# Designed miniproteins, single chains, continued (3), part 83

Each design is a single chain, and the fold is of that chain. pLDDT is the mean over its residues in the fold that is shown.

## One batch from the design tools (miniprotein)

Design m11057
Fold by ESMFold2-Fast:
Structure m11057 (fold): chain A 59 residues (1-59)
Amino acid sequence: AMADELAKKAREMGEKHGREWAEQQGLSDEEIEKLAEDFRKAGEKVGRNAAETVAELHA
């Protein structure tokens, strides 16, 4: 539950910020999509790890 929630939020944040950053760099649409996918994947992993750490510290 908490791990899934944080992973979802981190994934969404990663995708959004990855797209915005890539657009600011003047990348192509194809490059923007690839970067958004990479940031989404990284965000999900970070979110899951963060949720596990928080649960351990406050459970």
Scores: mean pLDDT 78

Design m11058
Fold by ESMFold2-Fast:
Structure m11058 (fold): chain A 73 residues (1-73)
Amino acid sequence: SHMEEAIKRLAERLGLTPEQAEAWLKRSKKLNEEIMKEIKEVDEKDTSREAAVQAVADALLKIGDLIEEVLKE
C-alpha cells in the first residue's frame, strides 16, 4: 500500500530501529483503517465536496499527531 511504502521510506530516513518501525506501521495501519471508515461514511451520505475536504483535513491532522507521538517515543 502507498501508506506502508511511505512509512518504510520515512522510517529509513529517520534512522528508526526495526522495532520502532514495526510499532509505527501497526499504529499507522489502525489509523488508516479509522480514516478510511470516516471517509466512506462521508461518501455514503452523498456529502458535499466541502465536507469531503474537511474529512481529508481531519485525517491529515491525525496522521501528524501520530508522527509527533512516534518521534517522542
Scores: mean pLDDT 67

Design m11059
Fold by ESMFold2-Fast:
Structure m11059 (fold): chain A 69 residues (1-69)
Amino acid sequence: MDTPRQMVDRFIDSMRRDSRRRPPDIQRQVRGLVDRTRKQMSQAQTDQQVNDVMGDGMRDWGRLREQES
């Protein structure tokens, strides 16, 4: 069973692994997204807030992937 917090941790790890194959500019942007997501996770007190953090992170990561075209 994955808790919402474990799901976000796996998402962060996935972003870091994917970013290693991308240009340095995208890698820097992904690092900023990871740092933001971790900060929001440290402030999250409920499973719903953790789910919101994951949703925001997935949306922003999707934009970065499209930006690379």
Scores: mean pLDDT 77

Design m11061
Fold by ESMFold2-Fast:
Parts: structure tokens; sequence; C-alpha cells
Structure m11061 (fold): chain A 65 residues (1-65)
């Protein structure tokens, strides 16, 4: 049930190349900020693992069935 950073990366990797870039990276940052996470505004197109970890932690903390 608990998602890893690698699994979250795979979910966001729409073309299956193992990377989260560009619009996907921006979408994740905006989502985390909208949900109260303090995510730095970095110009890097590649999401750092710490941001992916924050998303994984958020998903894993959701009380779903």
Amino acid sequence: KKLSVEEVRAMLDLDGDGKVTGDEARTVREFLRANGFDVPDVPDDQLPDEVLQALADYINSQPLT
C-alpha cells in the first residue's frame, strides 16, 4: 500500500522514460503548494527526490479504503 518515490515517479512519467520533467514537474510543485507543503521555486525541470518524497508521503498519509 505504501508508495515509494520510484512508484510516484512512475505514475507521473507519462512517456515511460523514468523522468518527471517540464509541465509534470510544475504540476507536482503547484499541487504540493496548494496542499500546504513548502516547496522551493527552483528552475530545474527535473523534480528533486525530496519533492517526490513529499508527494509520496502525502499520498501515503491519505486515509483511503
Scores: mean pLDDT 65

Design m11062
Fold by ESMFold2-Fast:
Structure m11062 (fold): chain A 104 residues (1-104)
Amino acid sequence: MALRVLILGDTREEVERARRLVEELGGEVIAEIVTPEITEEQLPEVKELIEKADVVVVTADGSNPITQELIQYAKSLGKPVIVLSPEFQEDVRREYLAEELAKV
């Protein structure tokens, strides 16, 4: 069965890029969350999606408080959190994600 992945990102473009890598590596993307577009009212719904995920992939610099709250929530549930730095070269990003997903 494919790993159920939730993606958190600062921009739609970064989230879509992370989705393509996850799907290429055999993961199933169950949700894509662009954190600057999320209101506090939507946090409970996103938290329910995190509960359904096997792993959370973050493509964000960590400056958004909502991103940090969702990362902390995932960790509190014992969910693995994989952080993809925006500064990673494409080959490094793919190799790093593949290695981290294999640990889940």
Scores: mean pLDDT 81

Design m11063
Fold by ESMFold2-Fast:
Structure m11063 (fold): chain A 67 residues (1-67)
Amino acid sequence: SMMEEAKKLAEEGLRLAREGRLEEAGRVIAQAATMLGDDKGAENILKAAEEGDGVALLAGARELLSL
């Protein structure tokens, strides 16, 4: 299902963010948010990645995983 695929991307994004790979993390977490219909969340995640805000990326991934 789209939800299961989005959760898998969020798990990958969480892993990448923990490794400091923030650009890659932002890309996969934003993709997961978009798959779940959260285009605004996806924009916020991409901005966080551009700003190097790993804390926001971790929070975004965890929120998607709690669905």
Scores: mean pLDDT 86

Design m11064
Fold by ESMFold2-Fast:
Structure m11064 (fold): chain A 62 residues (1-62)
Amino acid sequence: SMEEKKKELEELLKEAEELERKGVQAVIDGDTATMEEYKARAAEIKKRIEELAKELGIEVVL
């Protein structure tokens, strides 16, 4: 349903914000391995966010 898609989008946006915070911390800590993992996950969720935003007819700025 559209409500389920909206909930998924909200959860993914929350995960994206957490990954951004953790990614910044990994850079500060010099942890390149963790940074690369977060970068890969961020790319995956960004793709899903774009798919959901298109389906819902909304614009999302990442």
Scores: mean pLDDT 81

Design m11065
Fold by ESMFold2-Fast:
Structure m11065 (fold): chain A 76 residues (1-76)
Amino acid sequence: AEAYLAEGERLYRQGQYLEAREKYEQAIALDPTYRRAWLNLGKVLFEQGQYEEAIAYYEKAGELGKEELERAKKAL
């Protein structure tokens, strides 16, 4: 799970959001409790302007996503 998260974060920094999303989804498929992967999926959706979907994933991230959740709600 961590290897997919790390590769996803590298792709995200390069603006390769589609590929980053795939890596985060692979991390979650291995460990659905991996809150950091849910947080990073939300960030990809936020960058793509999908604020409602980003909010849903930030909620799945729980405490890790609280600040991101508030920012996404203000973007609506």
Scores: mean pLDDT 80

Design m11066
Fold by ESMFold2-Fast:
Structure m11066 (fold): chain A 77 residues (1-77)
Amino acid sequence: SSRRQAVLYLEGAKVAVLRGDLEGAKTLAERAISLIEDESVREKVKELTKRALQAAEQGDLEEAARLLDEAIELVRE
């Protein structure tokens, strides 16, 4: 399903963040967002992934991972 694919892309974004690959993380997050059909969920995931990438850019990988986990749970619901 598109929902499962979106979850896999967000999990990939989390791995990319932990490897220091911010461009890869952004690309994977954008792919996940494109698969979300519910506008309300899509906008929340956009905000969470934006904040996660900002945290990662500042070196706060713990906060970045937490925000990506929150986005993953929103998509699973």
Scores: mean pLDDT 89

Design m11067
Fold by ESMFold2-Fast:
Structure m11067 (fold): chain A 89 residues (1-89)
Amino acid sequence: PKVTLKVKEITPETVTIEMSVEATPEHRAYKLTLEFADGTKSEFSAYAQPGETITFSATAPRSEVTKVTGRVWADGKLLSEATLEVKHP
């Protein structure tokens, strides 16, 4: 499945990243993870029907550069990943 990452919100203290994944016919139970370069990690598990979009957001402390990796797991297997880098200078 395709992973899409976007910046949802930026404050002086935090950055919130939104992850979206479309469910495929092969899998129903998904685990989504968002891992920031500073080690902040968030996990979300969802059940979805084929073509349904799963959306998950995670917030981390703001730095000069936000680097985040989103990963999709199903049946204990890594299916897809995407990385987003945002500069805030």
Scores: mean pLDDT 81

Design m11068
Fold by ESMFold2-Fast:
Structure m11068 (fold): chain A 55 residues (1-55)
Amino acid sequence: MLTVTDPLTGEVFEAETAEELEAKVDERRVELLEKLYEEHEGKPVSAEEVQEFFK
């Protein structure tokens, strides 16, 4: 089993393959990013705001 800590979210993910790990990380990032966009009510969000949100 592979284990990785996502530096963006600080969460630990586990999977048997690198592809599964990448999918889990991406799914979580998309979920959090969707929440950020929802909070901004469809207004454009800068890369800096995304980085600060995951801090």
Scores: mean pLDDT 72

Design m11069
Fold by ESMFold2-Fast:
Structure m11069 (fold): chain A 80 residues (1-80)
Amino acid sequence: RAEELIKKGEELYAQGKYVEAGNLYIQAGKLYEKAGDKEKAIAAYEKAIDAYRKAYLQGINPDESIANIGDAEGNINKLK
C-alpha cells in the first residue's frame, strides 16, 4: 500500500500536481511508521516536503503548503 502511494505521488508530481503528490507521500509515510520502517517513513515525509515546497514556490496555496511542510517536518523530528 505505501509503495503504491509513493508511485501515485510520483506520477502526480510529474504532472505538476505538487499538493496532491505531497498528500500521498504523507499517507505513505504514516503507513511506513505503522510498519516500523523509520527510514522509509522519513524518506516519504522528505518527498512530501519537496512537493509542498515546489507548490509554495509556484504560488499554489502558499498558506496550506507552509502548514503541510511544518507537519511533515514534525513527523520527521519524531522519528529522529
Scores: mean pLDDT 81

Design m11070
Fold by ESMFold2-Fast:
Structure m11070 (fold): chain A 61 residues (1-61)
Amino acid sequence: MAEHRAAAERALEIAKEFEKDGLYSQAAFVYRVAADQYERAGDTEMAENARKLAEESEKKA
């Protein structure tokens, strides 16, 4: 429960670092991991936000 939220937040941080470095395909992958972790934690809103970030990163890749 709390572990899934912590993992999701860590994944978001990692994905943002990949975006900063221009590694958009890697960022998109990690955003999807964050979305899955938020969904498992029951946080549907954050899961949807992470999925949108993954889609945006894929468009830049």
Scores: mean pLDDT 81

Design m11071
Fold by ESMFold2-Fast:
Structure m11071 (fold): chain A 90 residues (1-90)
Amino acid sequence: SLLEEIRRLAEELYALVASDPSVSPAEVEQIRELLERFIAAAEAGDLEAALEALEELGRLVKESIKDPEVLRQAHELIVRLARAAVELAS
């Protein structure tokens, strides 16, 4: 299901960020909170709130991740999360 895909992608993004030494524990926690906000909004059918959470997440990820390859992977996961949320809301 799309909800299962969203949860899996969110877990992959969290794992990527949590394993990155350039991301502080405080930034990891902020990213976790934004992912939880995104999932809750997506499950509630609130596409606008879900996309707003992903926009905030994208800004924080860009500021926190220093490795260009890891940043590229994180960006790809955020794009896939956005696509899944849009499809779920349709």
Scores: mean pLDDT 88

Design m11072
Fold by ESMFold2-Fast:
Structure m11072 (fold): chain A 97 residues (1-97)
Amino acid sequence: PSDEEIRRGIAEIARGVGNMLAKKGKHREAAELYRWAAARLPEDSLERAELLEEAGEHYAKAGDLEKAKEAYLEAARAAEKSDPERAEELRRKAEEL
């Protein structure tokens, strides 16, 4: 498989496992898994932005507001080239925490 196919597979697995962890109330573990997976994707990819946005949401649910802000800002950076409107939305989410 191509590197792109491998990266996409990692993102899908991370979302599935993260969702399972979140259902068990393990929001911090879910967020850490999303961040781990995001680190393996290109810096300016939408898949990276999506994983970091999910990490921010779950850090916020776990009460880790500082990590949630960091994750949203990293997601905004990843989205900036492909989707500037999404990047602005993510920056606003960080500011609202």
Scores: mean pLDDT 85

Design m11073
Fold by ESMFold2-Fast:
Structure m11073 (fold): chain A 71 residues (1-71)
Amino acid sequence: MTPEEIVEEAREARELLGKISPEAAELAEEALRLLEEALAAKAAGSPEAEALYAEAVRKAEEAGRIALEAL
């Protein structure tokens, strides 16, 4: 999966999460922001890109857990 594909899938997931749980949607929105920052950092050759990406994944996983609990 390319970084662009990950961002697109994350946006679609955020829209679905908003219908299930506003709290999960907010975390997914934070994950998307961090993912976009990670992609920009990677393009700039920044060593922070890896850390930003890892944080985005953690936020996305948390959003998924909250959404599952709200089902």
Scores: mean pLDDT 76

Design m11074
Fold by ESMFold2-Fast:
Structure m11074 (fold): chain A 78 residues (1-78)
Amino acid sequence: YLVVARNQTEKAVKYLTSKGYKVKEVDDISKPLPKDTIGVLPDTKTASVDFPSLEEAEKLKEELLKNGIDAEIVPLTG
């Protein structure tokens, strides 16, 4: 499950980095990322975090929304 933030990439990255997340530039957000890693697509100004469980994805989405960052949950289609 991906938690994806669009348009507010800089705010999302700054917030998540403050919580211990590592930043990695990626060419495709659909590629699986290590736990506690933020994937950043510079061309689309998109930031994503990969979670193995929907519960963890929903928790991060709510936490981001509480901090004024809109995010969506995208299931990784195999």
Scores: mean pLDDT 75

Design m11075
Fold by ESMFold2-Fast:
Structure m11075 (fold): chain A 71 residues (1-71)
Amino acid sequence: SEEARKLIEEGKKLKAEGIQLLKNAKTIDEINRGIALVLRGIGLIFEGLLIARKEGDKEAEEEALKALGKK
């Protein structure tokens, strides 16, 4: 499922961007933005996971689970 894979990819990118922002954060605004990006990224990965499971896309499901099982 292209939809599931796209959501997982977008979620992984946002999560990585948020983590990078948090590691370099020097202000409360930067911390808040980093947290928001991480949470949004995780949400998209979960959305992609649910679609992958519904459609039986085991490769996309494994990709999502790996992305969520990491830090």
Scores: mean pLDDT 86

Design m11076
Fold by ESMFold2-Fast:
Structure m11076 (fold): chain A 61 residues (1-61)
Amino acid sequence: MEVADVGADGGVARVTVTLDGYEIEVLRAPDEAARQAALEEARRAGESMVRSRRLEALLLS
């Protein structure tokens, strides 16, 4: 499993790659705008990580 912490506008979210995709956990956000910014950054990171993992599995399997 891969884990990454990402931040935007003072918010921080954790992205965990699973077998079927990714999960996002907001670790801290001072307000709703920071929370949404962290969530959007986490979605981009999660999608990129899942794509990389799928490509590795396809090329090596």
Scores: mean pLDDT 77

Design m11077
Fold by ESMFold2-Fast:
Structure m11077 (fold): chain A 100 residues (1-100)
Amino acid sequence: SAAEEAARAAEGAARAARAAAEAAEAGDVAKAAGAAIGAIGDGLAAALAAEKDPEAKEAAERAARAAGEAGLAAVRGDAEAAREAAERAEEAAREAVEAA
């Protein structure tokens, strides 16, 4: 269903956000940059999937926003902000899955 597609996209965004946070924590600038690109890409996919299903839209949009925040924080070397954003993306992804 469209709700299941949105939930999978939100889970992808959450995984990318966590990878960005882990790279930032490790201080690996190249890995953080790569993870940031992944987080932004998966966040965009979650946002696009949200547009197809109004019922899952809010949770998927929150996952997308948080993934983008995690990626930007990782590029800045802000491991704490990246971790907090990854936690928000993971929470939003759980809500999207529960709604599907």
Scores: mean pLDDT 82

Design m11078
Fold by ESMFold2-Fast:
Structure m11078 (fold): chain A 67 residues (1-67)
Amino acid sequence: MSDKEKADELVKKADEYEKKGDLETAIRYYRQAIQNYAAAGDYEGMISVAQRLKEVEDKLAAKKAAE
């Protein structure tokens, strides 16, 4: 499995956890995906995932603020 293929699989896992409302687990998988895209030199993939990560981090921050 290449770093790019591994990053793609990590994004799929992150998306599944986000859909389930497990935002903390989704954030961990998105961060791992960014690292693997960076290792593969896939800057487009890295930027796309970083944008998604910011959205999920904002959702988690809002949830934590409500607790």
Scores: mean pLDDT 83

Design m11079
Fold by ESMFold2-Fast:
Structure m11079 (fold): chain A 81 residues (1-81)
Amino acid sequence: SELEEKLKEAEELVKKAEEYLKKGDYETARKQVQEAMEVIAETERFLRENNIVPSDEETRRMTEIAERAHRIYKEIEEKEK
Protein backbone atom coordinates (compact mmCIF):
# COMPACT_ATOMS: atom_id res chain seq x y z
CA SER A 1 0.00 0.00 0.00
CA GLU A 2 1.03 3.65 -0.33
CA LEU A 3 1.07 4.00 3.45
CA GLU A 4 3.40 0.99 3.80
CA GLU A 5 5.72 2.42 1.11
CA LYS A 6 5.81 5.82 2.84
CA LEU A 7 6.51 4.28 6.25
CA LYS A 8 9.33 2.17 4.79
CA GLU A 9 10.76 5.27 3.07
CA ALA A 10 10.71 7.29 6.31
CA GLU A 11 12.26 4.40 8.26
CA GLU A 12 15.12 4.11 5.72
CA LEU A 13 15.68 7.89 5.86
CA VAL A 14 15.84 8.00 9.68
CA LYS A 15 18.15 4.93 9.65
CA LYS A 16 20.51 6.71 7.23
CA ALA A 17 20.37 9.85 9.37
CA GLU A 18 21.45 7.80 12.42
CA GLU A 19 24.36 6.34 10.41
CA TYR A 20 25.55 9.77 9.22
CA LEU A 21 25.20 11.12 12.77
CA LYS A 22 27.52 8.35 14.03
CA LYS A 23 30.05 9.31 11.32
CA GLY A 24 29.96 12.97 12.44
CA ASP A 25 28.31 14.13 9.19
CA TYR A 26 25.75 16.39 10.87
CA GLU A 27 24.77 18.21 7.66
CA THR A 28 23.78 14.99 5.85
CA ALA A 29 22.15 13.57 9.00
CA ARG A 30 19.99 16.72 9.32
CA LYS A 31 18.98 16.51 5.65
CA GLN A 32 18.00 12.83 5.92
CA VAL A 33 15.99 13.31 9.14
CA GLN A 34 14.26 16.39 7.69
CA GLU A 35 13.22 14.34 4.63
CA ALA A 36 11.93 11.57 6.92
CA MET A 37 9.78 14.05 8.87
CA GLU A 38 8.48 15.58 5.62
CA VAL A 39 7.40 12.08 4.48
CA ILE A 40 5.60 11.54 7.81
CA ALA A 41 3.89 14.96 7.65
CA GLU A 42 2.74 14.27 4.07
CA THR A 43 1.49 10.82 5.14
CA GLU A 44 -0.49 12.29 8.07
CA ARG A 45 -2.04 14.89 5.72
CA PHE A 46 -2.93 12.15 3.19
CA LEU A 47 -4.60 10.05 5.91
CA ARG A 48 -6.57 13.06 7.22
CA GLU A 49 -7.72 14.26 3.78
CA ASN A 50 -8.86 10.75 2.75
CA ASN A 51 -10.42 9.85 6.14
CA ILE A 52 -8.14 6.81 6.47
CA VAL A 53 -7.59 5.43 9.98
CA PRO A 54 -4.10 3.90 10.30
CA SER A 55 -3.72 0.55 12.06
CA ASP A 56 -2.20 0.31 15.55
CA GLU A 57 1.00 -1.03 13.96
CA GLU A 58 1.16 1.83 11.44
CA THR A 59 0.55 4.38 14.23
CA ARG A 60 3.34 2.83 16.35
CA ARG A 61 5.74 2.96 13.38
CA MET A 62 4.94 6.65 12.74
CA THR A 63 5.46 7.43 16.44
CA GLU A 64 8.78 5.52 16.49
CA ILE A 65 10.01 7.41 13.40
CA ALA A 66 9.12 10.75 15.02
CA GLU A 67 10.83 9.79 18.30
CA ARG A 68 13.99 8.69 16.47
CA ALA A 69 13.98 11.90 14.42
CA HIS A 70 13.60 14.00 17.60
CA ARG A 71 16.62 12.23 19.16
CA ILE A 72 18.71 12.93 16.04
CA TYR A 73 17.77 16.64 15.98
CA LYS A 74 18.52 16.98 19.69
CA GLU A 75 21.94 15.31 19.36
CA ILE A 76 22.88 17.49 16.35
CA GLU A 77 21.88 20.68 18.21
CA GLU A 78 23.88 19.63 21.29
CA LYS A 79 27.01 19.17 19.12
CA GLU A 80 26.60 22.21 16.79
CA LYS A 81 25.14 24.72 19.30
Scores: mean pLDDT 85

Design m11080
Fold by ESMFold2-Fast:
Structure m11080 (fold): chain A 62 residues (1-62)
Amino acid sequence: SKEEEIERLRKSLENVEKNFSSFNEVQKKVAIHELKEMLKKAEELGDEELAKRIRELIEKLK
């Protein structure tokens, strides 16, 4: 369901947010690519709050 997809995305985002400060350069690049795919899904699902959080994290990891 849509709610289950949003919950899955939220958990994935929380995992990245929890660990991003410990990422090396390779892990940061991988995380950015994963976050970009998550962003597309959040936008498709219409979750603007989740999409905003993902965009902000991408900018922090650049």
Scores: mean pLDDT 84

Design m11081
Fold by ESMFold2-Fast:
Structure m11081 (fold): chain A 88 residues (1-88)
Amino acid sequence: DVVLSEEQKKELEKLAEEVQELIEKYGEDNPEVQEEARKAFVKVASIVYGIPEETVEEIVKEIEEKHLSSEERRERLEKAKEETERRK
């Protein structure tokens, strides 16, 4: 039961705001904006699920290659969290 600290919540909010600002300034179809959104997602998922960023990047590649639904994405991240906890 990992309760996010107030500092972690603020970091997640800041990352979301930075990505939203880039979308508003440059458009969501801009490749650089899409790459920054991808990096922010990796960082957010790493913090929320307690998974190494490298592992999250592997999951993101799987999501992109297999076109996983939002539900399937969440299931994959939850399983990676359990595997990470099991290895420690």
Scores: mean pLDDT 74

Design m11082
Fold by ESMFold2-Fast:
Structure m11082 (fold): chain A 60 residues (1-60)
Amino acid sequence: DIEEAKKALEAGDYDRAIELAQRALVKNPNDKEAYELLIEALRKAGRDEQAEAVKRFLEN
């Protein structure tokens, strides 16, 4: 869930943060906080293209 995703992000476990943010979005596709955490985790993991794709999806 979102709180566990935040903890993973703070711990530097970006892959776990990505997984947990994605799980939150499966349960609630309108969770803006989960999208923001997913984008941040992807960027910190060096997956800038994936982060941009998620951002574009959210904006369109």
Scores: mean pLDDT 81

Design m11083
Fold by ESMFold2-Fast:
Structure m11083 (fold): chain A 62 residues (1-62)
Amino acid sequence: SEAFKRAGKAAYLAGDYRTAIAAYEQADPNDPEVLRLLGEAYRKMGETEKADEYFKKAEEIE
């Protein structure tokens, strides 16, 4: 859903990475942009391995 993707981006820009992740998880799980946004949020949380997994999954869909 575009609404959840936008809400997640707003939370991310505010530095609220937990809220951003929760919003992105409500978005389309097969959208490569959503997967990249999850990767960026997890990277900000210091979860680099999880971030890398989401980035790779986004590349597999594209």
Scores: mean pLDDT 83

Design m11084
Fold by ESMFold2-Fast:
Structure m11084 (fold): chain A 71 residues (1-71)
Amino acid sequence: DEEVKKLLEEAEELEKKAEEAREEGERYLELSKKSSPSKGSAYSVLGIGYYTEAEIYLKKAEELRKKAEEL
């Protein structure tokens, strides 16, 4: 039970970080559309970076949830 609880808490924390990263990514992509070409390019790269970070967090969270289900 304690091990399951810790895995689920870690998964929830990673899912929260993924959502925060996704929100930041969306914000930067919107800024890229409204900015000059030079600034827009930089914001687009940042936005893509945040989306990639969110995907990594979600995959780690999924792995932790699967481990919790097997315990």
Scores: mean pLDDT 84

Design m11085
Fold by ESMFold2-Fast:
Parts: structure tokens; sequence; C-alpha cells
Structure m11085 (fold): chain A 77 residues (1-77)
């Protein structure tokens, strides 16, 4: 999972067209999930600051999801 996240983040950092697609997807996201809406707003703000800030925010969100997943697995064991 972390390896896949690193690969996607690297692709996102290198591909300007992909960053534009992500920005448009975030702007047009109509999710009713409050956690997703908050994360979308945080990512959109990072995208406005520039591609480097967007890459950092995307990596942070991915790491948070991985940590939550690992914690949930430990609770189930």
Amino acid sequence: LRELLEEEVKRFAEDEALREEVRKAVENDESSNPNVARQREELLEALKKGPEAAVEELRRLGEELLKKYEEQLEKLK
C-alpha cells in the first residue's frame, strides 16, 4: 500500500495534466460524506498554493488513511 501510494504521488508530481485532472475532480466533487468534503477542501486549498503543496497534501492524506487502516486491523486481531 505505501509503495503504491509513493508510485501514485510520484506520477502526480511528474504529470501536470494529471494534477489538472485531480484539481477538476476535486472542484466537481459533490460527495455528501463530511469527512470526504473536508479532505476535498483541504486538498483544493493545497492545489491553489501550487503543485508542490498539492503533492504534500496528497501524501499526507494517503498516510493518514494507511494509519487508520493499520489501527483498525490491530483492533480486529
Scores: mean pLDDT 66

Design m11086
Fold by ESMFold2-Fast:
Structure m11086 (fold): chain A 98 residues (1-98)
Amino acid sequence: SAAEALARATALLAEGSRAWEAGDLDAAIALFEEAARAGAGDPALQAAALQALGEALFAQGRLDEAIEAYRRAAALYREAGLDPADAEARLAEAEAAR
């Protein structure tokens, strides 16, 4: 159900953030990837998960993957009628780091 998918995506996003705070970037990336999949029916939630994924990938030096995640996040924020500016700023930072 949509409500169960939304709850699952939200929980996975929170768990990913906790893994990041604990310094486990591999766990954070996996959890944010699962959150993005679970949030596929909600552009705003999927965008938030992809932005978090991009940030974790950037922290791990996986620049090309971070760039792709940020581009997808920015597009989904626009689809949701939300401001993509933060995702676009992080995209520019990742592109400059190449």
Scores: mean pLDDT 90

Design m11087
Fold by ESMFold2-Fast:
Structure m11087 (fold): chain A 65 residues (1-65)
Amino acid sequence: GSVALDEKEIKRALADMYYGLGKVLERQGKKEEAAEWYRKSADLYRESGDEEFAQEVEKKAEELK
């Protein structure tokens, strides 16, 4: 069945969704929009305790200039 998520789990799930959106936008050539969603994803990963993955996503956003 569905589980009730705490705030940390919700933030991680939202970060995953934002990361996915960033990947889609990157594939469409919308690099600026992709970078914005990657940054939002990284912030949420950091808030959820996934600092290492947050840093990877931040680097990905930085590389899209």
Scores: mean pLDDT 80

Design m11088
Fold by ESMFold2-Fast:
Structure m11088 (fold): chain A 81 residues (1-81)
Amino acid sequence: SMAEEAYKEAKERFEKAFEEAKKVASELAKKEPDYDEAKFEASLQPFEEIKKEAERLAKEGKYEEAAKLLEEATKKLEEAL
């Protein structure tokens, strides 16, 4: 279904954005001794919870809702970078 395909695409985009955010944080920690890495890690925790909730929605067949949740999270990650 289109909704299931949208969910899979949204999940891949979210995972890529999340990995990139972690990579940027690691690079900043190396270049900037005053970079608050712990604060950044804390800011990523809600996104891990969003991923779990989206996976739960997908298990219930709510692919459209799961995809939308991940798309919103991805936009916030991209805006933060």
Scores: mean pLDDT 80

Design m11089
Fold by ESMFold2-Fast:
Parts: C-alpha cells; sequence; structure tokens
Structure m11089 (fold): chain A 101 residues (1-101)
C-alpha cells in the first residue's frame, strides 16, 4: 500500500536524523496499516526503541526478526544490545557470539 511505503520512508529518514521518537511512531503506524510482517518497519521500530532505551520492546521486535531469519547478523547484534541494556548479560553474550559465527 502506498501510504505504508511513505510511512516507512519517513520513519527511516527520522531514524537517520536521530529523531528516534518520531521514527518509532511512524514505523508503528506503518505496521498498523500493513500488519506485523514488514521487515523494514520492524527493523526501524526496533532500532528506534533501542535508541530510546526501550530495551524490552526493542528485544521483542529483534527476536521476531531473527526467528524469521536466524542468519540476520544485524538483528542478532541489535538483540544482543537490547538484552545488554536490560542487564541480561549472559543472554546478550550468547546472541553476540551467534552474530559473529
Amino acid sequence: MEERRKLIDEAEKALQQGKYKEAAELAKKALEIGGENDPGANHILGEALLKLGKYEEAAEYFKKAVAEDPNNRLGLINLSRALGGLGKDKEAEEYEKKALE
């Protein structure tokens, strides 16, 4: 859908500009229109939440991404970062090691 793509493009631009709250809001709106299966919107939302310190929420989006593609190194790295932010250091280290394989 045209509107969904526009929201994803705007969210990506906001993320690149350090406007993490706006990026998260736009990415959530894109997911509401197109459902939870947009990899680009899920990635932008996860990264924006990570930058905002919303580690638990960020971890859930990255877990979904790595479940769909276990070789998604960026997803594994970002999941490790989110878990580290939650103080789950052992779990974070396990995902970091997997990302380096």
Scores: mean pLDDT 79

Design m11090
Fold by ESMFold2-Fast:
Structure m11090 (fold): chain A 74 residues (1-74)
Amino acid sequence: SEEDLKELREKLLSKDPEVRKEALLEAAKRDPGLALEAAFILSQQPGGLEILEEVLPELPEDVAKAIRELLAKL
């Protein structure tokens, strides 16, 4: 729902790195496109790249590959 997506985005902007990690994992469970959007948002935030590196091994291979390809273009 719209409210669920808003909550997810708010979690991605959290000062708590565990909350940001949880939000990325949840996005990946919902849709690969949401995972890419979440990864892009994190890449623009201080400390976001560290969250991405920690979470990438826990994601499906195709999603992790797509995120790495996105990051290589930034």
Scores: mean pLDDT 81

Design m11091
Fold by ESMFold2-Fast:
Structure m11091 (fold): chain A 82 residues (1-82)
Amino acid sequence: YEKQIKIYEEIIKKDPNNARAYTNLAIAYLQSGDYEKAIEYAKKAIELDPNNRTAYQILARAYKKMGDNEKAEEFYKKAKEL
């Protein structure tokens, strides 16, 4: 996951508005267990693309892993509605 994180970090440095790069960063951090960074980058992806279903799914999973079941359910519902 460290290699993927570095690649997407370089992409966003060159193109800060690349919503997909932020989504991929959020996935990599979620898979590495860094739930706070997964949330940060998923939120950035949503700011750039509010219909990004994958980013809402990442938020839901990260909040669930952190024990915030209420926020997890809210974001799962949002992802289903998109």
Scores: mean pLDDT 84

Design m11092
Fold by ESMFold2-Fast:
Structure m11092 (fold): chain A 104 residues (1-104)
Amino acid sequence: SLTQSPASITAKEGDTVTLNKTASKDVGTKIDWYKQKPGFPPELLITNASTRVEGVDSRFSGSGSGTNYSLTISNLKKEDTATYFAQDYSSSPPVWGQGTKLTV
């Protein structure tokens, strides 16, 4: 199983937040992070645990390997309000986390 923590975060503009993902087994770097805003499709932010996707703001960074992973968002903006999902793609089908809801 995959667990995201916390389930929800409320933060202020300019803050830095860290969202966590724990895998029940070692999945190496095979974690992707997605952002989903209400009414918008999910967008890929970080691939291979730490590689920022082209066009994604440098305020987003990923880290971790093995079983513990983090998405850090610095200098928060109102548009960062979204649910953030981690996906384990080490297996088929890929396993989704339950998401962390961020409100700014």
Scores: mean pLDDT 84

Design m11093
Fold by ESMFold2-Fast:
Structure m11093 (fold): chain A 61 residues (1-61)
Amino acid sequence: PLSPEERLKRAVLEIVNRAHKLYDEGKSLEEILKEARKLAEEHGIPQEVADAIIRNIKAHF
C-alpha cells in the first residue's frame, strides 16, 4: 500500500495535471483555481499544501 506521503504526492500531481488539461482546453484561470481547490479538498490535502498548489497555478497560468 502507498504511504501517506506517496498518496499526497500522487494527489498533488493529479491536481497539477488536471489544471494543465483545463488550461489546454481554454478554461479561465478562475475555473482552473476552483477545480484545483475542489480536488485538494476531495483528496484531503492539508491547507498549507493546497495553498502552495494554488500559488503555483497563479504563478504559471
Scores: mean pLDDT 82

